# Designs tried in a protein design run: designed miniproteins, single chains. Part 9

Each design is a single chain, and the fold is of that chain. pLDDT is the mean over its residues in the fold that is shown.

## One batch from the design tools (miniprotein)

Design m279
Fold by ESMFold2-Fast:
Structure m279 (fold): chain A 60 residues (1-60)
Amino acid sequence: MKEVTYRRRLPADASEEEVQAALDELIAQVRKDYPDAEIVSSGVLRVGDELIVRVTARVP
């Protein structure tokens, strides 16, 4: 098993709707690329003046 992490950068003032949309898009992309993937973690991290939206999945 391998872990893959998908990321998207947003400005620090991104709306809650933009953050949620980015999470949903990343999860959909993981499912499209790896249909049998297990989502291990998802979240948002503030790094300076950016938000990093991350989804980590375990793949075959």
Scores: mean pLDDT 83

Design m280
Fold by ESMFold2-Fast:
Structure m280 (fold): chain A 81 residues (1-81)
Amino acid sequence: SLSEAAKYVWEAALRAARLAKEFGDEARERIGEGAGNVMLALGKGLKQAYEETERLAKLADALGLREAREVFREAAKFIRE
C-alpha cells in the first residue's frame, strides 16, 4: 500500500540522513532535500516516487555515500514491487 511504501521510504531517508551527517552538513542537507522530494512524490503516485528515489540513490552515489546509496536502491525496489 502507499502508506506502507511511505513509511519504508521515510525510515530509509532518516537512516540515510544519519549516514550523510558524518560526511558534512552539505551532504546531509542535499540528501534531506532529496528525501523530501521522494515523500512529496509518494503523494502523486508510485511511479513519481520511484523516479525521485532513483535520483536520490544517484545523488548519494555522486557524494560517495555508498551505504546511503544502497538504502535508497532498496527503497526504490520496494516502491517498484
Scores: mean pLDDT 71

Design m281
Fold by ESMFold2-Fast:
Structure m281 (fold): chain A 73 residues (1-73)
Amino acid sequence: KKKEEVLKILDKAIEYARERGDETTALMLESLKKYVEKTDNLEEVKRILEAFKKASKDPELQKLFDEAIKVID
């Protein structure tokens, strides 16, 4: 169920990136979403999200990544 919540947050992040015209970020997030769908290792997903949050300069994306991290915790 935590996985389903993370996937919903990633869908919001993908939509946000596309609405901003940031297709590169949207494609990277789609790749992460596919990985999340195939993995049971949520601790690794959390580490990837923490890296994306730290690398992102967009406060809204940082907020969405933080929401996904909190779901895993």
Scores: mean pLDDT 84

Design m282
Fold by ESMFold2-Fast:
Structure m282 (fold): chain A 79 residues (1-79)
Amino acid sequence: SKAEEIYQQLLELVDQLEKEALEAVKKGDKEKAKEIINKYLSKLQELTAQGVKEGLDLSKLQEIEDRITAIGREVTEKL
């Protein structure tokens, strides 16, 4: 379904956000880490809105939000 395709894209974006943000933090580039987070959050918000429109399960949306929150927390703790 379109909802499942969107869910897979959300998972891929969250994985990429985590990888790129943590790499920037590891390199000591605080400004780059913030830019990466802002860029991916904009994409994730748009794709999440499409997921809601296509009937994506709310539990899967909550899972994505929880992962984003955890990444933001980890980045903040390491800055």
Scores: mean pLDDT 85

Design m283
Fold by ESMFold2-Fast:
Structure m283 (fold): chain A 87 residues (1-87)
Amino acid sequence: HMEEEGRRVLEESDRIAEAAMKALKDAGLTDVTPEQVAEIASIAVQAKREGLTDEEIRELVREYAKQLGVSDEAIDVIVDAILEALK
């Protein structure tokens, strides 16, 4: 049970990032880096852990991705993939 929470957050972040990267690849969107996706996934997992709703997480992910310079088309793909993976 020691560090189980930290391990879960890391495993969840990796899983969410993998889902988002797969969705981007399937959509043919190559302008997003793995580093950008990892940052976005980490924020989404932390927000879910803090008890934010799916709607609040959607807004947070969208705003943060815009700040990283991600295109609107890629943001929509990332948001949907992250929210689906968080269920």
Scores: mean pLDDT 79

Design m284
Fold by ESMFold2-Fast:
Structure m284 (fold): chain A 95 residues (1-95)
Amino acid sequence: SRAEELARLEAALAVAEAELPQVEALAEELIAAGDLALAEAIAEQLRAEAERARELADRAEALGDEALAARLRALAAQLEATADAILARIAAARA
């Protein structure tokens, strides 16, 4: 049902929002350890997840949940910003 799909999207969003600070911390630890390739892979995955979040935002909007769509778009922006920050730190570490 529509309500069940929206509830699943909201639950998945809450998990992603909670996990993002942990992913940021992991990337910082990897950069400090010199594991730049793994940190770069994390940044690439965050960019892919940002595209997915935008797709899910369009789906939430189609289901009539504009608030959930706005939250998913905000998550996409945060994921992209985090990926860009990680890549900037990797570039600095390689300089």
Scores: mean pLDDT 89

Design m285
Fold by ESMFold2-Fast:
Structure m285 (fold): chain A 90 residues (1-90)
Amino acid sequence: SEREKLWAELRAAIRAGDEERALELVRRLAEVLGDKAAKGLLLVLEDESLQALTDKIIAEARAKVTPGGRETVEKLTRQVAEEVYEAYEK
């Protein structure tokens, strides 16, 4: 799916240390596709604090989740948020 492709591209950009591409992909996921997890991730980037925004990211991810999938979405959201945060931690 388009969403899955963008998340894969985001992960690749993070590993490459390409901050500009990573930010563009996060914004596209959040603004164009309305992805709740990506919206939470954008908040992390804007506020420069992973810990302060962890609850916000989890809350956004929960809005998309069935009860049985809750932990999976939380885990994925935190992994992506950590990878993006690491890329900007210079």
Scores: mean pLDDT 61

Design m286
Fold by ESMFold2-Fast:
Order: sequence, then C-alpha cells, then structure tokens
Structure m286 (fold): chain A 99 residues (1-99)
Amino acid sequence: SASKIIDENLRNAARLLEEAVEAAEEGDTRRAAALATAAGILVAAARTEAELYNAKPNPETIKEAIERVEEAARRAKEAGDEGMARVAEIIKKELEKIA
C-alpha cells in the first residue's frame, strides 16, 4: 500500500540523518553531506507519495521519525555543528507537513 511505502521512506530518512550526524561527528563531511541529502530526498518522496495517493503515514511511524530527527538536531547543536542542525530542522518541518 502507499502508506507502507511512505512509512518505509520515513524510517529510512530518520536513519540516514542519524548516520549523517554520526559522520559529521567523525569529521567525514562528504559522507555527512551525502547521507543528509539522501534523508532529504526520502522525506520529499514520502511527501510526494502522500499527496499523489492521498495516503497518510502510520501515526506512530511519523511521530518516531520526527522525534529521531529532533534528537539528531539536538546532537548536532551540542557538537557545535550549526549547519547540520539547520538541515535537521528543515527535515523536521517537512515531516510535520506529512503528519
């Protein structure tokens, strides 16, 4: 179903952003940028699928994705990575539009 595809994209987006923050903490700026970009693409795909199929994500899946992205933003801020924190906040706002 469309909802299952949306849910999979949301779970993968949250995981990729968590991996991006970890890569940034390790000083791997190229890997961090690639992972953050991939996370953004999957959120855009989920939003497109939600609109195209008039479908909603599972409420728990979107809630968990938002919480994971908020935690990623917090980790980035604590590490002094204001750029990654801004990217995470942009992704969070896009997730809130799907919810």
Scores: mean pLDDT 90

Design m287
Fold by ESMFold2-Fast:
Structure m287 (fold): chain A 104 residues (1-104)
Amino acid sequence: MRKEYEELVEKGRRAMEEGIAAANRGDLATAVELFQKAIDYYTRALELAREMGDEEAVLESSVNIVGAASLLTAARSATPESLKLASSAPDTVDSAMKVLEERL
């Protein structure tokens, strides 16, 4: 299960990287498809995290979904400022992790 979780997270990260690259070259249609694919991989990872009872993995997957959803919204809105904000999703993940560690 943990190995399957890690594989899904890695597939999601690759889809995010390819989506950001597509958006940077102005291919917003491909970027939208890739960000939707990333959400699907991270949602599957979240399901596995819940099955494992791993609260940290549940949090990581949840924040990754939010990051991918933000990039998807930015790609649909086609604003360079929104895309720059959404591409900082890894920093947002780290910030959300810290907030939840302080609450636990």
Scores: mean pLDDT 75

Design m288
Fold by ESMFold2-Fast:
Structure m288 (fold): chain A 68 residues (1-68)
Amino acid sequence: MPLKEIEVPSLSVFSVEERLEYLMESTGLSREEAAEEMKRLLQTMHDAGALSEAELQAYLAKIDAIAA
């Protein structure tokens, strides 16, 4: 299922850290749970062809850095 509404720049603009914190506060998820959910979304975007491999790696590295 192709994703065209979701853009990689949107993730950059919001910052991975800020989005994780937003998820944690709005849903009560732990940082680790929020990080896992973001990784799932990124994998889905990559599989759908909306995200490049290099972009996926960059975002995953950023999530690992702040969630570890």
Scores: mean pLDDT 68

Design m289
Fold by ESMFold2-Fast:
Structure m289 (fold): chain A 74 residues (1-74)
Amino acid sequence: MVTEEQLDRFEEDFEKASKYLLENPDAALQAAFIQHTAGLLAQMRANTPPELKARLEALEAKFAEFVAQVEALK
């Protein structure tokens, strides 16, 4: 079951990695990061308790925005 600490870690790691990838564009690393992150979010969605759903949805929104920014750079 997803914990608040796991969401906090995921958010911190995602923000650091997404910032790095936008500042240092690498199509292969961006694609790999997007694929990996989408998989993790899908697993988290299946195991997230209702009280943490809003936080997960906020992370999914941040991920969608990152994907849109990467696509805009192509």
Scores: mean pLDDT 82

Design m290
Fold by ESMFold2-Fast:
Structure m290 (fold): chain A 59 residues (1-59)
Amino acid sequence: ATARVVYENSQGLVQEREVELPAELLQLSQGARKLKVMEILPGLLGKGSVKRVLDVEFL
């Protein structure tokens, strides 16, 4: 499912991206969702490019 992810990059800047994420993440709490996205997002954007995930909103 398509999600809008707000994250802090390695430079400390807040960035926003629309990414395709597993629909199963909709069943998780917001905190658990952020943890799962933190595991997935570096694989999509590059290792070390993401410092932390701030928000995940499914579209």
Scores: mean pLDDT 78

Design m291
Fold by ESMFold2-Fast:
Structure m291 (fold): chain A 76 residues (1-76)
Amino acid sequence: AEEANKAAEEAVRRGDFESAKEHADRGVEIAEQLAKEGNLEQAARDLFRVADVYERLGEHEKARELRRKAEELAAA
């Protein structure tokens, strides 16, 4: 988690949007798998983290959608 966050932040800082997006996309996949396994709390936390990366990439709409999904999982 910490290492993935640092890698994503460094990629954004360097303007390597594709690398940052790849890390974020992987984070979404992991969170979706956790949700299917019933670990909704961890899935919600991971989705909030990747939403921040998408927001920094300028994909504000996608970031908002991921935050909504995270809130739904946290409420379930």
Scores: mean pLDDT 79

Design m292
Fold by ESMFold2-Fast:
Structure m292 (fold): chain A 58 residues (1-58)
Amino acid sequence: GPVDWARAGEIAGVSKETARRAYELVAKEGLDGREAAERVGISTEKAEKAAVAALATE
């Protein structure tokens, strides 16, 4: 189903594009949350918040 990436970004304190990219790196590329966060230039906490927020919009 559609994920509300704009809402996920707001909760995590990042753009919707950053939230979506971090999630894709974990879900499709198999990176851990820390590696995904480092690649998109955010903290691990923000990457985790974005993922939790994205799942909550399902």
Scores: mean pLDDT 73

Design m293
Fold by ESMFold2-Fast:
Structure m293 (fold): chain A 61 residues (1-61)
Amino acid sequence: NAQEQADLEASRKRVEKWLREKFPDLPEERIKEIADALAYTALQLRRIGDEVDEEIKRRKA
């Protein structure tokens, strides 16, 4: 959805900034590839976390 795409884009930009500061010798193409992969992974981990939290709440009910 639009919110997930916005969150993904924001995460990607934050990772790109961090990579440029930590590894200034990395090529821009590599930075973009790593940022895309990490942003996607972060989105997937958030989804897994949300599902785990819902399961825990159901078990306590």
Scores: mean pLDDT 77

Design m294
Fold by ESMFold2-Fast:
Structure m294 (fold): chain A 100 residues (1-100)
Amino acid sequence: SMEYEEKMERMEELFEKALAEKDPLKKYELLREVGEILNELIEENEDNPELVKEASDWVIKQFEEVKAKEKDEELKELIEDWIEKLKKYTEEKIKRIEEE
């Protein structure tokens, strides 16, 4: 899907920017934008749980990489909280789609 591919490419660009960013607040805003794009992708693909799972798993992996390279302890904790919330959100969303 062109729209799916465009969203995946945009999220990849944002992760590259986040990994290069030294300001914790700017880095957080870049990661927040990724979260917004992922939410749109999930909403647009509600009838495709495999695609939702694949995109979510990829995004979670990228968040883990950003966290692993981060030196700011407050930002690390915020990213960890976001990873946990995203895992819960995507699991609940996938379960709901599969039960419909």
Scores: mean pLDDT 81

Design m295
Fold by ESMFold2-Fast:
Structure m295 (fold): chain A 80 residues (1-80)
Amino acid sequence: SEKEEQEKLDKDFVENLTRLYEKMIEEIKKARETDPERAEQLKKDFIEYLKDVLEYARKNGFSEETIKKLEELLKKAESI
């Protein structure tokens, strides 16, 4: 059914996005060691991207669990 297909797509989206977030946080931390100015720019751009994704998820009816996960990733990015 279309509902089952949407639920699978939403789950795959969350899983892929979570992996991307973890990778981006690692890249920012690595960049900080070699090029602090680039690391700060990457962090700023990543935080703005996360905010846009969070607002998109809220507007498009993503689950509360998904919203909470995105908020946690945003906090983690801000604390780098």
Scores: mean pLDDT 78

Design m296
Fold by ESMFold2-Fast:
Structure m296 (fold): chain A 71 residues (1-71)
Amino acid sequence: SEEIEKLRKLAEKYEEDARLNEEASRELREKSEREGIKATLYSAAKILEVGAEASRMLAERNREKAEELES
């Protein structure tokens, strides 16, 4: 149904947001390690990790709703 498709598309969007935040966090940590330890870069990486976790939770909830409607 269109409702299920909508929920799956939302889940995919949140998964993509999570992947981008995870990638950015890794790059910031690598930069910090290469150039000497900077608290600001570690702090920024941690914020991105928290954002990625939130996006993954939203993706999971939308996927679960789609599965419930399909069942």
Scores: mean pLDDT 83

Design m297
Fold by ESMFold2-Fast:
Structure m297 (fold): chain A 81 residues (1-81)
Amino acid sequence: SALRQQRAQILGDLLSEMGKIVESAKSKLSEEEIKEAEEYLRKVFVEAANEMAGKSVAEAQAIADKAVEEVKKFVEELVKK
């Protein structure tokens, strides 16, 4: 359906944005911290994908926006060490 296609696009954009956050921070992180960031990204992505199931496009976008902020916050805390 059109809603499923739009949610899939939001998920694709979310994965790309979260990946860019981790990639941009790699020079400031140890190898262990990079692994922690990538594992956290995967956890947040899976949770967001599950939460988006059956939701409107607007609700899916809000879930994606929250997921991006969660990954940003996690990476920022790792960088502050």
Scores: mean pLDDT 87

Design m298
Fold by ESMFold2-Fast:
Structure m298 (fold): chain A 64 residues (1-64)
Amino acid sequence: SREEIIARLEAVRDLLLAGEGGPVLLEVALHDEQLPKELQDAALRAARERGPVAGLELVLGQLS
């Protein structure tokens, strides 16, 4: 469900905030949740400019 996807992505955000996995963890998490390509691309672009937490927060904002 959408709520389960959000909960899993919030757990990934906690790992990224702790300095674990970096951009690779973000990319894998977004791909595993089968999110739309346009949203994945936007998140990865934000991650390149502002870091992986910003990329994940963009996705969480779109899902919430």
Scores: mean pLDDT 86

Design m299
Fold by ESMFold2-Fast:
Structure m299 (fold): chain A 117 residues (1-117)
Amino acid sequence: MGTLKEIHRLAYEGKVDEIAKILDNNSDDLEFLGKLGSLTLFLAAAGEVQAALNIVKAFLTSKSPEVRDYGLGLLLNPGLKIPKDVKKKLLENIANNDPSSEIRTKAKNLLKNLSSL
């Protein structure tokens, strides 16, 4: 199983696919996913926006629909200090391309809400 320290290193190195594999192996570990979410918020707030984006992308490209759904929640967290246009582009990509119809529908609804705020 992966660790937060390993994921931080992989995020800094841009290894999105390797982070996604760690998430796939820990898809039922809600405590781990929560701690990783907190790390992602911290990295964005600290100005490490690209590392935070690499972790968000790993959530959104996970093979687990539950992990991708968690990633949508993380992406919309107001504490995630990344540009709104980047958040919108990631949501548009999920709405159009996610293999789950339920996740695509959820992302489309979130896009409407984001555009209204």
Scores: mean pLDDT 83

Design m300
Fold by ESMFold2-Fast:
Structure m300 (fold): chain A 73 residues (1-73)
Amino acid sequence: SLAEKMKEYDEKYSEEVEELLKKGDFEKAEELGLRILSLMAGMKEEEVKRLIEAGRYDELLEYLRAARAKLAA
């Protein structure tokens, strides 16, 4: 299911992102964070990055909610 995939991606990549942050590799941590959000929202990384840079977090959150809602149907 999408929820299981989202949990798998979160568990798999959250550890790697945390390790990069501890090493001070902020650029790589940002790249992985964008990849995780892209996979969870079902959006292209470029589009996720545009929403983040524009401060449009509410829109990104709605895409994440919509992706989760499709699992409940």
Scores: mean pLDDT 67

Design m301
Fold by ESMFold2-Fast:
Structure m301 (fold): chain A 78 residues (1-78)
Amino acid sequence: SMREEYLKWVRELLEKAGLPEELIEEALREAEEVLARAEEEGLSESEVIARLIGVVLRAIGDKLQRELEEERRKREEE
């Protein structure tokens, strides 16, 4: 289904960005909600893609914040 293709696409983008499975699963839950609303509202493919890109960017932001905190912690502990 198109829904499964979108979810696979989102997962592949997040995996390529090097996200941990926990953040990938959280982002996929948000993507599923986006897809459910898109079906209800009859959104175009471009609108669906734009919203899914928003989910991906948020997840990447969360990953970067976690990495920065871990690097700060490692520099405080030798």
Scores: mean pLDDT 82

Design m302
Fold by ESMFold2-Fast:
Structure m302 (fold): chain A 68 residues (1-68)
Amino acid sequence: MEEKIRATNLAVAAALRMVGLLLEGASPEEIRAFRDDTVAELAKLPPEIAQEAIAFLDRVTERLLAML
């Protein structure tokens, strides 16, 4: 459960930071780079724990890029 809580916290914090980047006028490339860095951190966790957090970040990234 510790790894699942950590993955959830990381994904939620990353989503909030990505919203901040969008509000600051970041490029699609900057938002994708931040997402990719966060996914790399999540990939250090077991796949069964990281999978949902990565899927959540993908959904958030897609939605944010659609606003640009």
Scores: mean pLDDT 80

Design m303
Fold by ESMFold2-Fast:
Structure m303 (fold): chain A 86 residues (1-86)
Amino acid sequence: MFRARGRLKGPKAEVEFESDADGRTRVRVKGDLPVKLIEATVSAEALARGGELVFEGELPDDAKEIHALVFRAEGLPREVEIEVEK
């Protein structure tokens, strides 16, 4: 199965996301920064091969918004779950 996950930490917010090629995405945000979803298409060849992509980094103290990556296979429905904590 093809999967992507990531975690970003900073003084104003923490973000954790997990995205599967079947169109399921979970985004967990702690803090007050707005979250935007960026969609990426996964090829049939990549889906058949499987694998995991991991993103980690630090959120700058001057960050104004957060982008979370959503993977989608062509022809499959999308499901997105966003959890926000203060």
Scores: mean pLDDT 62

Design m304
Fold by ESMFold2-Fast:
Structure m304 (fold): chain A 76 residues (1-76)
Amino acid sequence: SMERLEAEIQLAMLRMMRAVAKLAAERTGDERWAELAEKLDEKIEEMERAIEAGDLEKARKLYEEAVKLFKEFLES
């Protein structure tokens, strides 16, 4: 379905955000970036399980939570 494709695209976007956080942690040595990467890893794992279960509503909410975490970090 298109909803499942959207969830898979959003999951790919979270993986990109995690990669950015990991790269920033490596380049700056700032532990806050490493902590963000770990939080994003947890959201990615939960979102993967939600997609596997067919719970696309939960997957969307997890994506929104992860995006909020990333934006709030960048604004701090």
Scores: mean pLDDT 88

Design m305
Fold by ESMFold2-Fast:
Structure m305 (fold): chain A 86 residues (1-86)
Amino acid sequence: QEQRDLDYLASRTAEQILFDFSRLGSFIKYLPNYAAEIAERYAEMLEKILEDPSLVANSTRPIVPDEELREAAELLRKYAEELKKK
């Protein structure tokens, strides 16, 4: 569900999110456009959390600092653009 994705993203560093994406190796290799769509969706969710922290206020997971959330969103946007090129 959407709330689970928001809670997950708020609890992860940019490096952890990228590592989780690397687990989709074959999927990324053969379906890069779909992987790009997922990366864009996650970046949008991170941006929503930065604009409205109340979206994850009830999360039982520790929330990473705003700086980490911003870095994760920027990383995912760049990753999506790279995947869209090929």
Scores: mean pLDDT 72

Design m306
Fold by ESMFold2-Fast:
Structure m306 (fold): chain A 65 residues (1-65)
Amino acid sequence: GLLEAQRASIREMVDRGMTEEELKFMAEVAAQLGDTESVRVIAEVAKEYGFDEAAEHAEKLAEKL
């Protein structure tokens, strides 16, 4: 499904060298677009990779949407 494809894509980006700061910025952009589902997927991937700051930031953004 779409969420699985988004999760896989974000994991690939992190595996290719995307930083926690870049992932955090990605969550902010998704939130500005009102894309709650993408923000939540970003939070999940951040947790998987141990990017605790990005995960917490994304979760707070999703809660406001």
Scores: mean pLDDT 83

Design m307
Fold by ESMFold2-Fast:
Structure m307 (fold): chain A 69 residues (1-69)
Amino acid sequence: SAEEEALLEQAAQLEQQGDEAFSQGNYDEARKLYQQAFDIRAKVLGTYHPDSVEPEVQLGLLDIKEALR
């Protein structure tokens, strides 16, 4: 479907931008980009699961948890 294809392409682009931010040490910006990509994938897949979440998104969430100590 056109809607699903467009959303997945947008999510992929956001993940690429997130990877660039992450490699530059801009973790806050990377997390925001990964969260947006995660939300899109979750909506397309219906329900988000750990095995359906991209590794980059999981790393972003772990960074948030570490900030809480």
Scores: mean pLDDT 68

Design m308
Fold by ESMFold2-Fast:
Structure m308 (fold): chain A 68 residues (1-68)
Amino acid sequence: STADLDQFIADLDARIRAYEAEIAELEARKAAGEISDQEADLQIELLRGMIALLQGMKSWLERLKQQQ
């Protein structure tokens, strides 16, 4: 149903926002010298990859909703 698709899209948006918050925290810790640049950059790259995957899934779900 449209309501189920809207819920899945909302859940993906919430996860994307959570990963964006984690990236911001890692960037802050890197700037403060609390973690190494190498460790921070690796974790940020992994999180950015996860965000891109979730954005792809969201776009696919939005296309399914339009074909309804």
Scores: mean pLDDT 88

Design m309
Fold by ESMFold2-Fast:
Structure m309 (fold): chain A 102 residues (1-102)
Amino acid sequence: SELDEVKEKLGRIFRPFAERVERDPSTPREHVLLVLITQQKLLTEVSGDTSLFDEALENLLKAGGISEEELEKFKNTSIEELLDELLELGVITEEQKEELLK
């Protein structure tokens, strides 16, 4: 159950951000997208099923939450680069980034 372990880890690490988004609807869309895309990429890496990531992006595109240009960017952005951006935004710590890259 490596998938369950990753899900629990993601829930723990990103819970403070999720609680912030629920309290503050002015949280930037770009920050919310970055967190969601990073979580889906990490789950996809552990499961080996790229359809989970592709389905998440396709649903987001259909809902108008992401542009085709943003979709291409996220498909081509590595997990490490996504985590670096989250670190710069103060969403995660350096220790949490290292934990997610294990």
Scores: mean pLDDT 77

Design m310
Fold by ESMFold2-Fast:
Structure m310 (fold): chain A 81 residues (1-81)
Amino acid sequence: ARAATEAAVLARLAALQARVDAVVAGIRELAPDATGSLADLAAKHPELQPYLDELQAIRAEVQALVAELGADWMAALSDAL
């Protein structure tokens, strides 16, 4: 069970990394000098909005994964919120 869960988590992390790499490549292609905040980038380059939306989706999936993995860990370290 634990080893199967670990393999599934690693596969999800690899998929998330590939999605991040694709977003970074897309942003670099459209805005190679992009060094500002995401909000500034969206304001200057509205064509980047789909990549920013994808970053928010990736963030939500990471938070869900952390919650899924951290259930036993959080129960051991603190009152369940």
Scores: mean pLDDT 68

Design m311
Fold by ESMFold2-Fast:
Structure m311 (fold): chain A 63 residues (1-63)
Amino acid sequence: GEQVTLTATQPYTALAADELTLAAGQTLTGTLQAVTADGWLQVTFADGTQGWVPASQVTVTPV
């Protein structure tokens, strides 16, 4: 996976335990593990945790 910075363009409230809650303008750095055809990103963070975010609500920038 690539090391990326995700920037939340909109607020998002997690609907499942494996999802991340995002505030608008929040930035998260991690390793991009998967991009799904239905519009989800799986990211692994430096502490080893993983989370899903909706691709439509974030901008992905390579680090």
Scores: mean pLDDT 77

Design m312
Fold by ESMFold2-Fast:
Structure m312 (fold): chain A 97 residues (1-97)
Amino acid sequence: MEAEEEKRRAEIKKEVLELAREVLRRLAETAPPELKAAMAEAAEQGSLRPLIELMERHEETDPELAAQAREVVLAVMEAVYEYLKEKLGVKDEDLLP
């Protein structure tokens, strides 16, 4: 039933967003103020955009801060990837480019 599939997709999207917020919250505890602010905005918006903008803004002026933001983005993406792999029973070969 299509309605059941849409419900499952909405549920997965909610769980993914909740997982991403938890990862951001945990990493924010040890983050410098500028990165912590961008992480809080990312969690509020449900988007990695504030972190990507921080990376782009500081890539040439503060490469260490830009690198830390990149590590946060990668950590969130890795957590989401592992969650989807486990939850959906998707094999590595189905998720690799």
Scores: mean pLDDT 76

Design m313
Fold by ESMFold2-Fast:
Structure m313 (fold): chain A 55 residues (1-55)
Amino acid sequence: GPSIAPRGGKPTEAALEAGRKILEIGDKIQAGFDAALAQGKSGEEAFKAGLELAG
């Protein structure tokens, strides 16, 4: 059932914008990861490549 405790109401504009940025970062990480795996890198190296692309 629904929570009886209020969760602080509607998300702030800043929270919504932060959520969009997180999604964009996630997309970049995934793209870098996939590209690195396509090059034959290990999953660990691919993950690092994704993080570097996002940062």
Scores: mean pLDDT 74

Design m314
Fold by ESMFold2-Fast:
Structure m314 (fold): chain A 61 residues (1-61)
Amino acid sequence: MKIEIKIDLSSYSEETKKQIEELAKEYEKKAVGASEEEINRLENETLGRILELEDEERKRK
C-alpha cells in the first residue's frame, strides 16, 4: 500500500499512541482490496478519529 498514515507520536501518552496505531492498522486492513474512492473515504474517517484523539490528549495537558 502506497498510502501511509504518519503522525508524530513522540509527545503523546502511551495510551494515545496505541489508540492511533490501532486506527492506522484498522485503516490498512479495510483498505486492502478496496477501490481508490473507498480508500479515500477510509483515510478521511481514520484521520478524523486521530484528530479527535489528539485534541483530547491536548486538553489533558
Scores: mean pLDDT 71

